# Designed miniproteins, single chains, continued (3), part 82

Each design is a single chain, and the fold is of that chain. pLDDT is the mean over its residues in the fold that is shown.

## One batch from the design tools (miniprotein)

Design m11019
Fold by ESMFold2-Fast:
Structure m11019 (fold): chain A 85 residues (1-85)
Amino acid sequence: SAEVEERLRESRRVLETIDLLTYQPDKVGALPLEVQEEMRRALLGALERLGLLDTLRNGSDEERIAALERLRERYEEALREALEA
């Protein structure tokens, strides 16, 4: 149960970060620096695990958007699976 709870927490954190950056980017800049740093670490870690960091660094705007959409889809699926377990 502890392992499931940790996976669920991580998936929610990544999804919340993506949603906030996508729909309320101005709000991100107003958050405390420690919260911004947590969000940055969660997002970069998730991108690295999926092999999307290179696309984010060197890709076009379209490729970067597609990479973030793939990240969202993957973590939404992971969250759904964890909640159904």
Scores: mean pLDDT 72

Design m11020
Fold by ESMFold2-Fast:
Structure m11020 (fold): chain A 60 residues (1-60)
Amino acid sequence: DIEEARKALEAGDYERTLELAGKALVKNPDNKEAVDLMIEALRKAGREELAESVERYAKQ
């Protein structure tokens, strides 16, 4: 759920953020907030290549 994903991001739990936002994005690829949360979490974790992959996935 998006609310839980945002809370996890604020707590620095990037793995949890990706899990929750990813689930929301799989259900609705147009969920811009889920995409933004995943990209932010990946970049904060230093995984820029995966952040780009998530962005491209959402633009399908």
Scores: mean pLDDT 77

Design m11021
Fold by ESMFold2-Fast:
Structure m11021 (fold): chain A 68 residues (1-68)
Amino acid sequence: MEAEEHVRKAIEAVRKGDWKSAEEHLKKAEEADPEIGSTLKSAFKTLKSAGVKPEDAAKGLEDLWKAL
């Protein structure tokens, strides 16, 4: 449940445009569940570097997380 909590908080932070808090929560998710956390962290960095809008990036991460 801790990995899920950190993923949820990371997605909320992305939706608000708080990329720093999102990255911090994704690091904690990776510590709790390396497979889920590292996958979402990689997707997060790709979306951030591509300049995707916060709401679209948050949806992308949420959809990816639900597919895992």
Scores: mean pLDDT 82

Design m11022
Fold by ESMFold2-Fast:
Structure m11022 (fold): chain A 55 residues (1-55)
Amino acid sequence: SEEQLKAVEIGREVGKLDLTPEQAAELARKKAREMGLSDEAIEIAATVAGLYVLR
């Protein structure tokens, strides 16, 4: 869905920052909430961000 694509975009952008996986996940959740995304999309953003910082 468009909302899920937006969540992935947020996660990737946050995942580029020099953060721990936990810090990246929390920041992505905050940004997704501020954009009015659903709880499911918020968790997608957090998961993507946490995985992306490990790269």
Scores: mean pLDDT 84

Design m11023
Fold by ESMFold2-Fast:
Structure m11023 (fold): chain A 102 residues (1-102)
Amino acid sequence: SEIDEAIKLAREVLELLGETVQRLSEAKTKEDVMEIVREAIERLRALKEKSTDPELQAVLDETIERLEKAVKEGASVQDILDILRETARRIRELLEKYEAEK
């Protein structure tokens, strides 16, 4: 079902965000941080292309834009973690909504 696919994608986004946070915690250089963020952006774009839900697409678009700006401006690890944490919160809210509709 459309809802089952949305739930699956939302869970895949949460897994990616958790993996990215873990990788950032292990990063020792600014270069490593920026490489991790660029990989996360590419993977988020791929997940967005699989999504048909406008609300999920909007959250992913906003997150991609914020992460791209963070890379361009050389943002701190803390600022990047704040973006990822806010995104995870929004995705969890969408996941709860999808599960309630099931």
Scores: mean pLDDT 88

Design m11024
Fold by ESMFold2-Fast:
Structure m11024 (fold): chain A 65 residues (1-65)
Amino acid sequence: SAFSDATTAALKAFQRKNGLIVDGILGPRTLALFDINKDGLLDSDELAILEKLLGVKLNDEEVAE
């Protein structure tokens, strides 16, 4: 996959929460959920995943609960 471990984990969590196939791939189905809100993102959960995809780094040494 082309994503870092942290990004893939976040994407899989989003897919699981939305009842999608949990494969960590940003496919048309997953992408459609971002666009379903017309203006792009309206839900914080969708925004969090997009933030990860924009390259927000999560420190593996300091992964908070």
Scores: mean pLDDT 54

Design m11025
Fold by ESMFold2-Fast:
Structure m11025 (fold): chain A 68 residues (1-68)
Amino acid sequence: SALDELKAEIEARLAEIDATASPEEVLARLQELAREVAGRMATLSEEDREELEKFTLGLVHRLLDRHQ
């Protein structure tokens, strides 16, 4: 599904970002990813958007917590 494809893409992109040692670069890349995802979310149902938002926020919080 489109949701599953987006989840897989986000996980892959976040793994690449997580490999970055610089907190500044991590934040910049997260902002870029957020803009890309926002555009693609416009094509999803309301339920799928909510699920993707929760999923993505969870991953982002975990990533940022590791880079404190």
Scores: mean pLDDT 76

Design m11026
Fold by ESMFold2-Fast:
Structure m11026 (fold): chain A 84 residues (1-84)
Amino acid sequence: EPLRKAAEYFEQAAEASRKGDREKTREYAIQGIGYAASAPNPEAAERVRRLMAEGLELIDQGADPEDVAKVFTEAARVAREAAQ
């Protein structure tokens, strides 16, 4: 459940990034990591956390929205694969 919920939020973060909404991108990403951290899978949680840090750093650097979206899409993939 938590990792599936995290994946949904990261997918929403990727979509928000493509629409140029930096605030919603950050909000969804933060909610996603919160759910991932609550999962009883510390390896998956750590991988998702690192991708999250990468995505947020790209936003802070003013990177292309599509590059930011790709990182959050990868975080969603990792979370879904770890959710059983």
Scores: mean pLDDT 81

Design m11027
Fold by ESMFold2-Fast:
Structure m11027 (fold): chain A 113 residues (1-113)
Amino acid sequence: MKKMLKLFSEGKYEEAIKEFEKLLKEGYVPDKLDFYIAMQAAYLAGDYEKVVEIFELMKKLGIEPDALDYNIVGQALYELGRYEEAREYYEKALELDPNNVGARNGLEEIDAL
């Protein structure tokens, strides 16, 4: 997804998401990095619900999430006020990578509420 990555690097997050969705409709099978960039684009665009949708699609296609994938969906769920779900994904991120600073910080923020 060279065009999506270029749009993302230019800060054109909504256009990057549209390119991702277009390529899915054209039968392109995204790789793990494509999914992560699409979730980051959705997060930076403030479309937290779209982050969750992209993550669920990743799982449906049989791509196993890693700590970075769990962390970004946890952050999106936190922004949506879905704190119980955010906690579960932050814990999964830390299970895979105990040094994931983002997930650790997210859990501390939930515990402070």
Scores: mean pLDDT 87

Design m11029
Fold by ESMFold2-Fast:
Structure m11029 (fold): chain A 55 residues (1-55)
Amino acid sequence: SELDKKQDQAYEEGLKALEAIENGDLEKAKEHLEKAKEYGMSDEGYEAGMEFIEK
């Protein structure tokens, strides 16, 4: 249950990162990806997200 809660929080932060990308706020997008990683996003997922932000 605690793992599931962290996964939900990581997913929420990932969605906020996507929203920030859509708004052109790459700094905010990076901040949300870092929070998603803290909540349990995989290193691979974090790296893919960062690569997406960097073009």
Scores: mean pLDDT 78

Design m11030
Fold by ESMFold2-Fast:
Structure m11030 (fold): chain A 80 residues (1-80)
Amino acid sequence: APSEEDFEAEVYLALGEIYLALAKKDYQKGRFDDAIESYKKAIELYEKAIELATDPQVRAEAERNLKYAKELLDKIEKEK
């Protein structure tokens, strides 16, 4: 059975994915400030997932999603 830490890591990973999706939707609607806030929230959630994850697969997924979210945030901030 996964540890409580791995369960919490998966919850943070899932929440990060939700905020990433919200950020993309806000960006498409021209809500750049809302998109930036949601990307920053996704980044924080993925960082928490990485801190808690003892499962290498969960950790690797969180690290990939963190990198992707940071790349998208950098693009938006350069367009501002």
Scores: mean pLDDT 84

Design m11031
Fold by ESMFold2-Fast:
Structure m11031 (fold): chain A 64 residues (1-64)
Amino acid sequence: MTQEQEDAALDAIGEGARAVYNAKSEEEQKKLTEEAIQRAVNAGATREDAESAIKVTLNARKEK
């Protein structure tokens, strides 16, 4: 993975996590989470890595 692809994937995860945190419904949270994963995969990340990254980011925000 290039540095540019890695930066794009991390940005997608960060933006996605922020959107999920501000979502008003469980359905919206699921949709935004999947969109963030897809954006990271499109940037060059594996789906497994993207799912792990979004989960860690969301958990960190939940714990303050």
Scores: mean pLDDT 75

Design m11032
Fold by ESMFold2-Fast:
Structure m11032 (fold): chain A 60 residues (1-60)
Amino acid sequence: MEYETRSHADLVEPVRKLLEERGTLNEEAKRYIELAEEAARRGDEESAGTYAVKALEAGT
């Protein structure tokens, strides 16, 4: 269990589900989701959040 530590990896999962539900999970959105996961694994919270938002925008 996380101790109120911000995890931008949590943003990737909701964004992926939202795009799948809408049927707009295209190749660009998938690329940004992958980049967001990589950034989150490296502890780069800003990049992870930015890529998650870009994935959402690309899927619109």
Scores: mean pLDDT 71

Design m11034
Fold by ESMFold2-Fast:
Structure m11034 (fold): chain A 55 residues (1-55)
Amino acid sequence: MDKIKELEKKLEEKRKELQSEIDALFNGTGSAARIRDLVQEIKKLEEEIEKLKKE
């Protein structure tokens, strides 16, 4: 299976979750800590994708 494609899909899903959390935070129900965690998870996924693209 295409590992890069799998990670790209996970990255897209995490970005969608981040957008939802930002919207929830704007409405007073979201968590800044959750947003921070999602941002870090996204960054790690981007770095992993870049590493695999080196192949």
Scores: mean pLDDT 79

Design m11035
Fold by ESMFold2-Fast:
Structure m11035 (fold): chain A 56 residues (1-56)
Amino acid sequence: SALDAALEALRAYAAGDLAAAEAHAAEAERLDPALGRAVRDLIRNAAAAGATVEVE
């Protein structure tokens, strides 16, 4: 359940749906705080590092 929410959060983030990504990450954190925190940290770090930017 928490893992499913975490995977949905990452999937939404990959699709560019930041609102859905945050909602699913919050659900994962409610079910498993450690997993939810890890997912939120991963999304935040990816966004800050420009991992979603495809510029050449």
Scores: mean pLDDT 74

Design m11036
Fold by ESMFold2-Fast:
Structure m11036 (fold): chain A 69 residues (1-69)
Amino acid sequence: MKEIEEFIEKLKEKIKELEKEIKKLEEEYKDPSLSEEEKKKIKLEIELKEGMIALYEGVISWLEKKLKE
């Protein structure tokens, strides 16, 4: 089951990449020159990436449970 552990690590790397992208978008969101429309777009991109992290965390949790069973 080494392959499952490697897959979990790969998913954790994807989460870290998404967290970096979210942090960059949050800094962009602080720009006072942005229009309300641009801010809404950035916020939706953040929400989408947060949703992807939640899905990956769910998969990791399920896989870790299977490894412990």
Scores: mean pLDDT 84

Design m11037
Fold by ESMFold2-Fast:
Structure m11037 (fold): chain A 97 residues (1-97)
Amino acid sequence: MSKEEAIERLREIAGEVRRLADESPDPTVAQALRGAAGSIEKAAEAIENGDVVQASKYTTAAALLLVAGAIMSKDPETRERLIELAREVVRAGKEAS
């Protein structure tokens, strides 16, 4: 994956995570997911700026918040999707250097 493709994929994931937050009936889950989306956007900006350390920090923070949201989610479909998105965030961050 190119850096440009990684940035675009992270921005797509941030949009999906925000949608999942808005659809969440649990305000704690919604807050965790909004935090994750914000961290994903900051990771994309860090990659665009060539800041590998900040990109790693924000992708890690996003993945942890997505996993927290998954653990707190009662819906198994939402839980599995959040775990999948966490894996994709980590992968995109790693492939972008």
Scores: mean pLDDT 85

Design m11038
Fold by ESMFold2-Fast:
Structure m11038 (fold): chain A 73 residues (1-73)
Amino acid sequence: MEEERRKKLKEEAKKKAEELLKEAEELIEEGNRIEKKLIEEGKNREGVMEGASKTVEAILKVVEALSLLKEAE
């Protein structure tokens, strides 16, 4: 009985992790767009920093996904 529950929890955690990874991918794409726009406007430093900020947010989403997967173990 508990083994069936553990398998279901692992599957649900995997789905939630996939959703978080998709959000991370969207954040990276957003960061790339902002960086390109600011660089085209001559704000090269601001563009790189904004892109880096979005990448950090994406990394935090990945860490949250990994934490959920570990809790499901």
Scores: mean pLDDT 81

Design m11039
Fold by ESMFold2-Fast:
Formats: C-alpha cells, sequence, structure tokens
Structure m11039 (fold): chain A 63 residues (1-63)
C-alpha cells in the first residue's frame, strides 16, 4: 500500500530516497520516496524522469 511504502521511505536519508526513486519505474514507489522530501528537492528530482512518469508521480503526490 502507499502508506507502507511511505513508512519504508521514512527510514531512508533524503539522498537515499532520491537515489532509490531514480532506480525504479514504479510511480507509486517513486511518489512514496519523494513524499518526504522538501517541495523544491522533489521538483528537481522529478526533472530527472521522463515527462510521462513525472506527471504520474506528481498526480500521486497530490492525492
Amino acid sequence: SMEELKAEAEKLSPEERAQMALNTTDPEKIAALLSALPGDVRAQVLTKFPPELAEEVARLLQA
């Protein structure tokens, strides 16, 4: 679940979360990893993804 993914992400450093997000194509996992990062850092990490994936992750972060 999204809540379980967020709980796992909380155990990681901000740098580890960003790196893990860049190494997966699962938008739910990416959203969970990025949800605990500051908004400006999240925006910068999202620019590293393909536009279609970034849009899906952004949608999940707003839910």
Scores: mean pLDDT 77

Design m11040
Fold by ESMFold2-Fast:
Structure m11040 (fold): chain A 64 residues (1-64)
Amino acid sequence: WPSEEERELANKAALEAGLEDEETVKLLDEILKAIKEKAPREKIQELLEEYEKRLEKIEEEREK
């Protein structure tokens, strides 16, 4: 169901932030589980948006 672009985004996010933040790792796991179970698009999008917000927070903290 999810596009190849959405899978690539999840992988990129994991590489960039997942290893640094336990909550980001949990969000990635939830995204991958939703993708595997072919969850509704709305749920996957919600998880992706949450993940993007986490990445932005981490990047802002790293700017310091």
Scores: mean pLDDT 68

Design m11041
Fold by ESMFold2-Fast:
Structure m11041 (fold): chain A 98 residues (1-98)
Amino acid sequence: SMARAEELVRAIAENARKAAESEDESKAAAYFTAAQLLAVAAVIEGHEEAAARGLVEAGRIFAEAGRVEDAEAIGRFAEALGHREAAEEIRRLVEEAK
């Protein structure tokens, strides 16, 4: 379902934003983990394109927030899920934010 794919992209991005904005390390880690688990759920549901798009948005959010290590971690996670093009786009976004 296209609607379900868009919900997953949005949920991944929203959790990445909450992680980037959180001053509480525990809450930031929880939102970061939630973003990754939503990407896993997207893959399991057969919405691989939504997982890739959501992870690129998460990587962009972290890179723009100056959270380079978090952005790089999302890039490695995208590659581990088999989304090499998404991982390459995230690496590009990290380099642009430097």
Scores: mean pLDDT 90

Design m11042
Fold by ESMFold2-Fast:
Structure m11042 (fold): chain A 72 residues (1-72)
Amino acid sequence: DLEKKLEEADKLLKEGKADEAIKLYEEIIKSPEASNELKARAYERLGEVYERGGDLELAKKYYEKAEELRKK
């Protein structure tokens, strides 16, 4: 269940395990079974992670990917 994988990633992120959370978000994005909405949520989470880490340019790209997916 990819939605459960997103919940697991969100829990890891809350626990301060950003690297493990990033890996799970990337797995969701790469999955052909993931809906556009689920991929958009994963991209938004990646944007938040990189924004918090100070990588504003990478965060912006992930937010833009989330927006693109929601337009479809």
Scores: mean pLDDT 85

Design m11043
Fold by ESMFold2-Fast:
Structure m11043 (fold): chain A 73 residues (1-73)
Amino acid sequence: DPEELADLFLELKKQGKTPEEIAKKIGEYARKKYGEETAKLLREAARLLSTVPNATREQITRAFQSVIETAKK
């Protein structure tokens, strides 16, 4: 669920986690639900998103949704 990924991302960012730590945690969570290939793409998306200041929950959710949909093709 891309909303669960967005909520996890925001919580980790609030905790002051680094881009690499955020990417690692998102990848671990995503692997269980989407498998390794999609998790790898979501991990990279999370690393990039962590560099965007003031990204909203809606923007983050949409970004993760786009990655998941792209990985299905």
Scores: mean pLDDT 83

Design m11044
Fold by ESMFold2-Fast:
Structure m11044 (fold): chain A 92 residues (1-92)
Amino acid sequence: MEELRKKLEEIKKELEAKGIKVKVEIKGNTVTITLTFPDIRRAIAAALRAIGLSLDGLDIEVEVKGNTVTITVTAPNEEEALRKAIKVLESI
């Protein structure tokens, strides 16, 4: 768990260096990722990548509002939710 949280923070820092605002909320077996992009085109591209992961069997919900993308990841437990959230963020 600690290593997964550390990996999540590292990816968050990398995305923020690219001008993307990242907020991650963990609630048990659910992880909510809110990404605010510099422009709507990058937001749409990120949402499409997340939808692609959903088709590969990840239990995720994607919402787009302007240049903000909210991705909700659900898994059987917190560790699996964090692993899936990391996979989503690495696809950005």
Scores: mean pLDDT 81

Design m11045
Fold by ESMFold2-Fast:
Structure m11045 (fold): chain A 61 residues (1-61)
Amino acid sequence: SSEVEAAEREVVRLILEAGEARAAGDTATALKLLQQAIELARSMGVEKGAAQLEAERERLE
């Protein structure tokens, strides 16, 4: 559905912004953005995707 496509694009956007924050040394912002992506992925029922993002968040600090 268009809603799922919009949510998928938002997850990708959050991941990219988290990467940019990480590259800039802003770990706090990167963690916040990854958490938002995790919550959105879970709301879509994508448990495997959410678990992968949780692992990435744990690696940051």
Scores: mean pLDDT 82

Design m11046
Fold by ESMFold2-Fast:
Structure m11046 (fold): chain A 63 residues (1-63)
Amino acid sequence: SKEKAIEGLKAGAEAYKAGKTDLEVFDILYSLGVDGTTANRFIKLAKEKGPEEAYEELVKELE
């Protein structure tokens, strides 16, 4: 569901803040129901803009 994907993205942002690697963050996102395309895009945005901005941008797209 959209709600589950949003919760997954929030968990991914918290994982980055906790010092987790890209691979660990991807695994967390995918296990929580975030698809691989969205998970990879989140990781890219988090590296460019930080995990909080990445979360905000992707949540807007999930409408």
Scores: mean pLDDT 83

Design m11047
Fold by ESMFold2-Fast:
Structure m11047 (fold): chain A 59 residues (1-59)
Amino acid sequence: MDEVEKLVIEVVDLIEKGLPIEEIQKKVEKYLKETKSIKPEVKETFLKNLKKQIEESLK
């Protein structure tokens, strides 16, 4: 499983467990900054989609 797939699974699990949106975003941003194997374009798209999905899940 690649780094992006692993991150997606972890984020979904955190959302399902009801972790605060700020904690989830903070963990994702830290992981993406530390993971140099993921292209900047992929990181930008992932963060944008993540923010949208988290906002939807908290409604």
Scores: mean pLDDT 71

Design m11048
Fold by ESMFold2-Fast:
Structure m11048 (fold): chain A 67 residues (1-67)
Amino acid sequence: MEEEIRKEVEERAKEAGSDELDAEQVKEVVEKFKDVLNPAVARAIIHEAEEKPLKVEDAIEALIKAL
């Protein structure tokens, strides 16, 4: 699961040509893994990305902690 989250985040950042994920990209990752992520923690991560785009590694670490 952790490796799948890492791969999804890295793939989305690469497709966007960026080292960061915006709130919409984070929402797409959360939707894909919604059945395994804590909903409240996932929502908090989305809100953080709405304030400021998340660096790839920060997004990965935050999403893994939501498992």
Scores: mean pLDDT 83

Design m11049
Fold by ESMFold2-Fast:
Structure m11049 (fold): chain A 66 residues (1-66)
Amino acid sequence: PLRLSEEERERAIERAIEGGASREEAERKLAAAEAGDASAASEAARYAAEALREIGEEIQKELESR
């Protein structure tokens, strides 16, 4: 299961919102990703994990561009 600090969680949510997702959608995807091991067979959990990965890649690109 994914472990995020409060700060990391908020940054991921804000990044998802900048990418066009609503706060509610971002929160649901993060919650599903954190519970991914418990529901790994779930399609929703897989999509949430992919969304979180994309958020991480976007953050990484911004950090590398500074």
Scores: mean pLDDT 60

Design m11050
Fold by ESMFold2-Fast:
Formats: C-alpha cells, structure tokens, sequence
Structure m11050 (fold): chain A 73 residues (1-73)
C-alpha cells in the first residue's frame, strides 16, 4: 500500500511534466518494493526512473538505474 501510494504520486508528477519529483517518488516506491521482496515490481520502477533520466538527457543516470533493474531480474 505504501509503495502504491508513492507510485501514484510519481505518476501524477510525471503527468505534470515534473520529472524530478516523479523520480523521487519512484525511488521511494522501488526501495519499498525491494524491502517487501517484490523484486520484479522494483525492477519495473527502476526502468521507469531510467526512462525519465533519458527524457532529462542524463544518460549516465539512466544507465545506472537500468543496471539496478537488471540486477533485480
């Protein structure tokens, strides 16, 4: 429930074009999914963060989060 709440806030920020706020909430959601043992959901969220960093033209950060997602699969 807590992870889903952060996902909702992240998606809302993304719809507003606020990529920085979206990334912060996605990071909180991913960490909660990892603690809950839901590695596949955490990986999906890290992929979303990676995509947002590509949209911000920060490819080094995008690659960092893509690697985190791969490690959880």
Amino acid sequence: KKAEEYLKKAEEAFRNGDYDTAIKYFEQAAKLYEKEGNKLKAADVYDAISFLYYLKMEPEKAEEYRKKARELR
Scores: mean pLDDT 84

Design m11051
Fold by ESMFold2-Fast:
Structure m11051 (fold): chain A 71 residues (1-71)
Amino acid sequence: MEEAKEYNEKGKKLIEEGKPEEAIEYFDKAIELDPNYAEAYYNKAVALARLGKPAEAAEYVAKARELDPSL
């Protein structure tokens, strides 16, 4: 759980730096460690949207909201 949060935070930092491709790698690591980590799915969707992949982004938003409807 803690390590998954660290990867999620690294991914968020990469988004701030304009590196969505690298951010996705870290969100994927967070999801691998905690498959129920709704925020990591949501953040991956944000990165995918920034890469111009809205269909894939929508899929991950749906998964995130399934795990946590408040997102």
Scores: mean pLDDT 84

Design m11052
Fold by ESMFold2-Fast:
Structure m11052 (fold): chain A 85 residues (1-85)
Amino acid sequence: KGKELMDKGLEHVFKYAVTKDEKELEKAKEYYEKALEIYKEEGNKLGIAEALENLGYIYEILGKHEEAKKYYEEAKKIYDELGVG
């Protein structure tokens, strides 16, 4: 389920790349936030890190650099804990 939501978020990121419509970024953000919620409930640390990284990317594109940094730092900490960073 988490992966399905991540795939949907990615579809909207691709739509943004073509259209430059910020509504697509908003939809991608909603899917990644829902995926993050599911991964946290499942205890899927890798999924949590991936969702956080993707949320950071959305915030970066939206010009919200402080929020993006927070998400990237949280994702990096999880990757480092898992030994995959």
Scores: mean pLDDT 84

Design m11053
Fold by ESMFold2-Fast:
Structure m11053 (fold): chain A 78 residues (1-78)
Amino acid sequence: LSEELQRDVEAAMLAISAAVHKIIADRYEKQGKLEEAAKHYYEAAEDYEKAAEVSTNPEPYRKAAEEARKRAEELLKA
C-alpha cells in the first residue's frame, strides 16, 4: 500500500469503530441509560478525531466528531 492509501484505510477503519460506538450509544439512549450512551458518543467522537488526523480528507471526520461530542454533551445535560 502507498502511504497515502494506507492512511485513508486507517481512517476508514477508525470511522467504522466510531460507527459501532454510535450504534451502542443509540441502544443505551433508547434504554434510558444516558451516561452510558454519552460515554459511547464520546468514544465515537475520539475515533472520528483520530480518523481526521490520519485522513487525506479530514473535514467529514471532524464534522462527525463534533456532532457525536455535541450529542454526548446534550445527553449529560438532560
Scores: mean pLDDT 87

Design m11054
Fold by ESMFold2-Fast:
Structure m11054 (fold): chain A 92 residues (1-92)
Amino acid sequence: MEETIAKLRALATIEDARLEVKKKFELTPEQEKVLDEFAKKALEILTDPSLSKEEKIKKLEEITEELQKKSDPETQEVLEEFKRLLIKEIEA
């Protein structure tokens, strides 16, 4: 039950971040697909009970860099904002 609550909180955090990114940027279907990939990986990180807050932030930064390497400059800005919003919520 606690695992379910943690997953629901993580999903809410990710969805709120996605909505904020969509409000700030006019996303293409390709950018939405990359953001969906990031969101899935972020959910795994945010729901991992073995990871500290600092380790979660580091893994989010690593995934952002990996996705940015295969992305155009505009998509890199979208991914950076999504990462920033997720880290802000983790640090709150």
Scores: mean pLDDT 82

Design m11055
Fold by ESMFold2-Fast:
Structure m11055 (fold): chain A 67 residues (1-67)
Amino acid sequence: ADNEASRVLGEGYQRAEEAAKNGDLDKAREIAEETRQRLVELGMDPALAERWAERILKRAEEIAKKN
């Protein structure tokens, strides 16, 4: 379970980062929300999943600001 959540998080971070590098913050937000939903489906606490989605989005926003 934790290994699957870790994989979902890694995919979310990678996809959101690529979207941000391309200047597509709307896509990065969609990826963060998709990742939140997938984590909840895997049995993660909804509040914890929301915090992870916010971290993914924050990282994407920081990347977009530097490009």
Scores: mean pLDDT 84

Design m11056
Fold by ESMFold2-Fast:
Structure m11056 (fold): chain A 60 residues (1-60)
Amino acid sequence: MMSAEELARRAFAALEKGTPAEVVAAELAKAFGISREQALAIVRAARSPEELARRLEEAA
């Protein structure tokens, strides 16, 4: 299973390359078993891959 840190780093890389936040949030929601709305809020609030990983683990 891919670690939350690795998923968060890939998510940030995708956002930097221009992938819409909604698309990234949908993939993270599926991976962590949370709602798309929760994942989108977390993606928008997180300022680093480390913070993103922590918030996703807390929501799962």
Scores: mean pLDDT 80

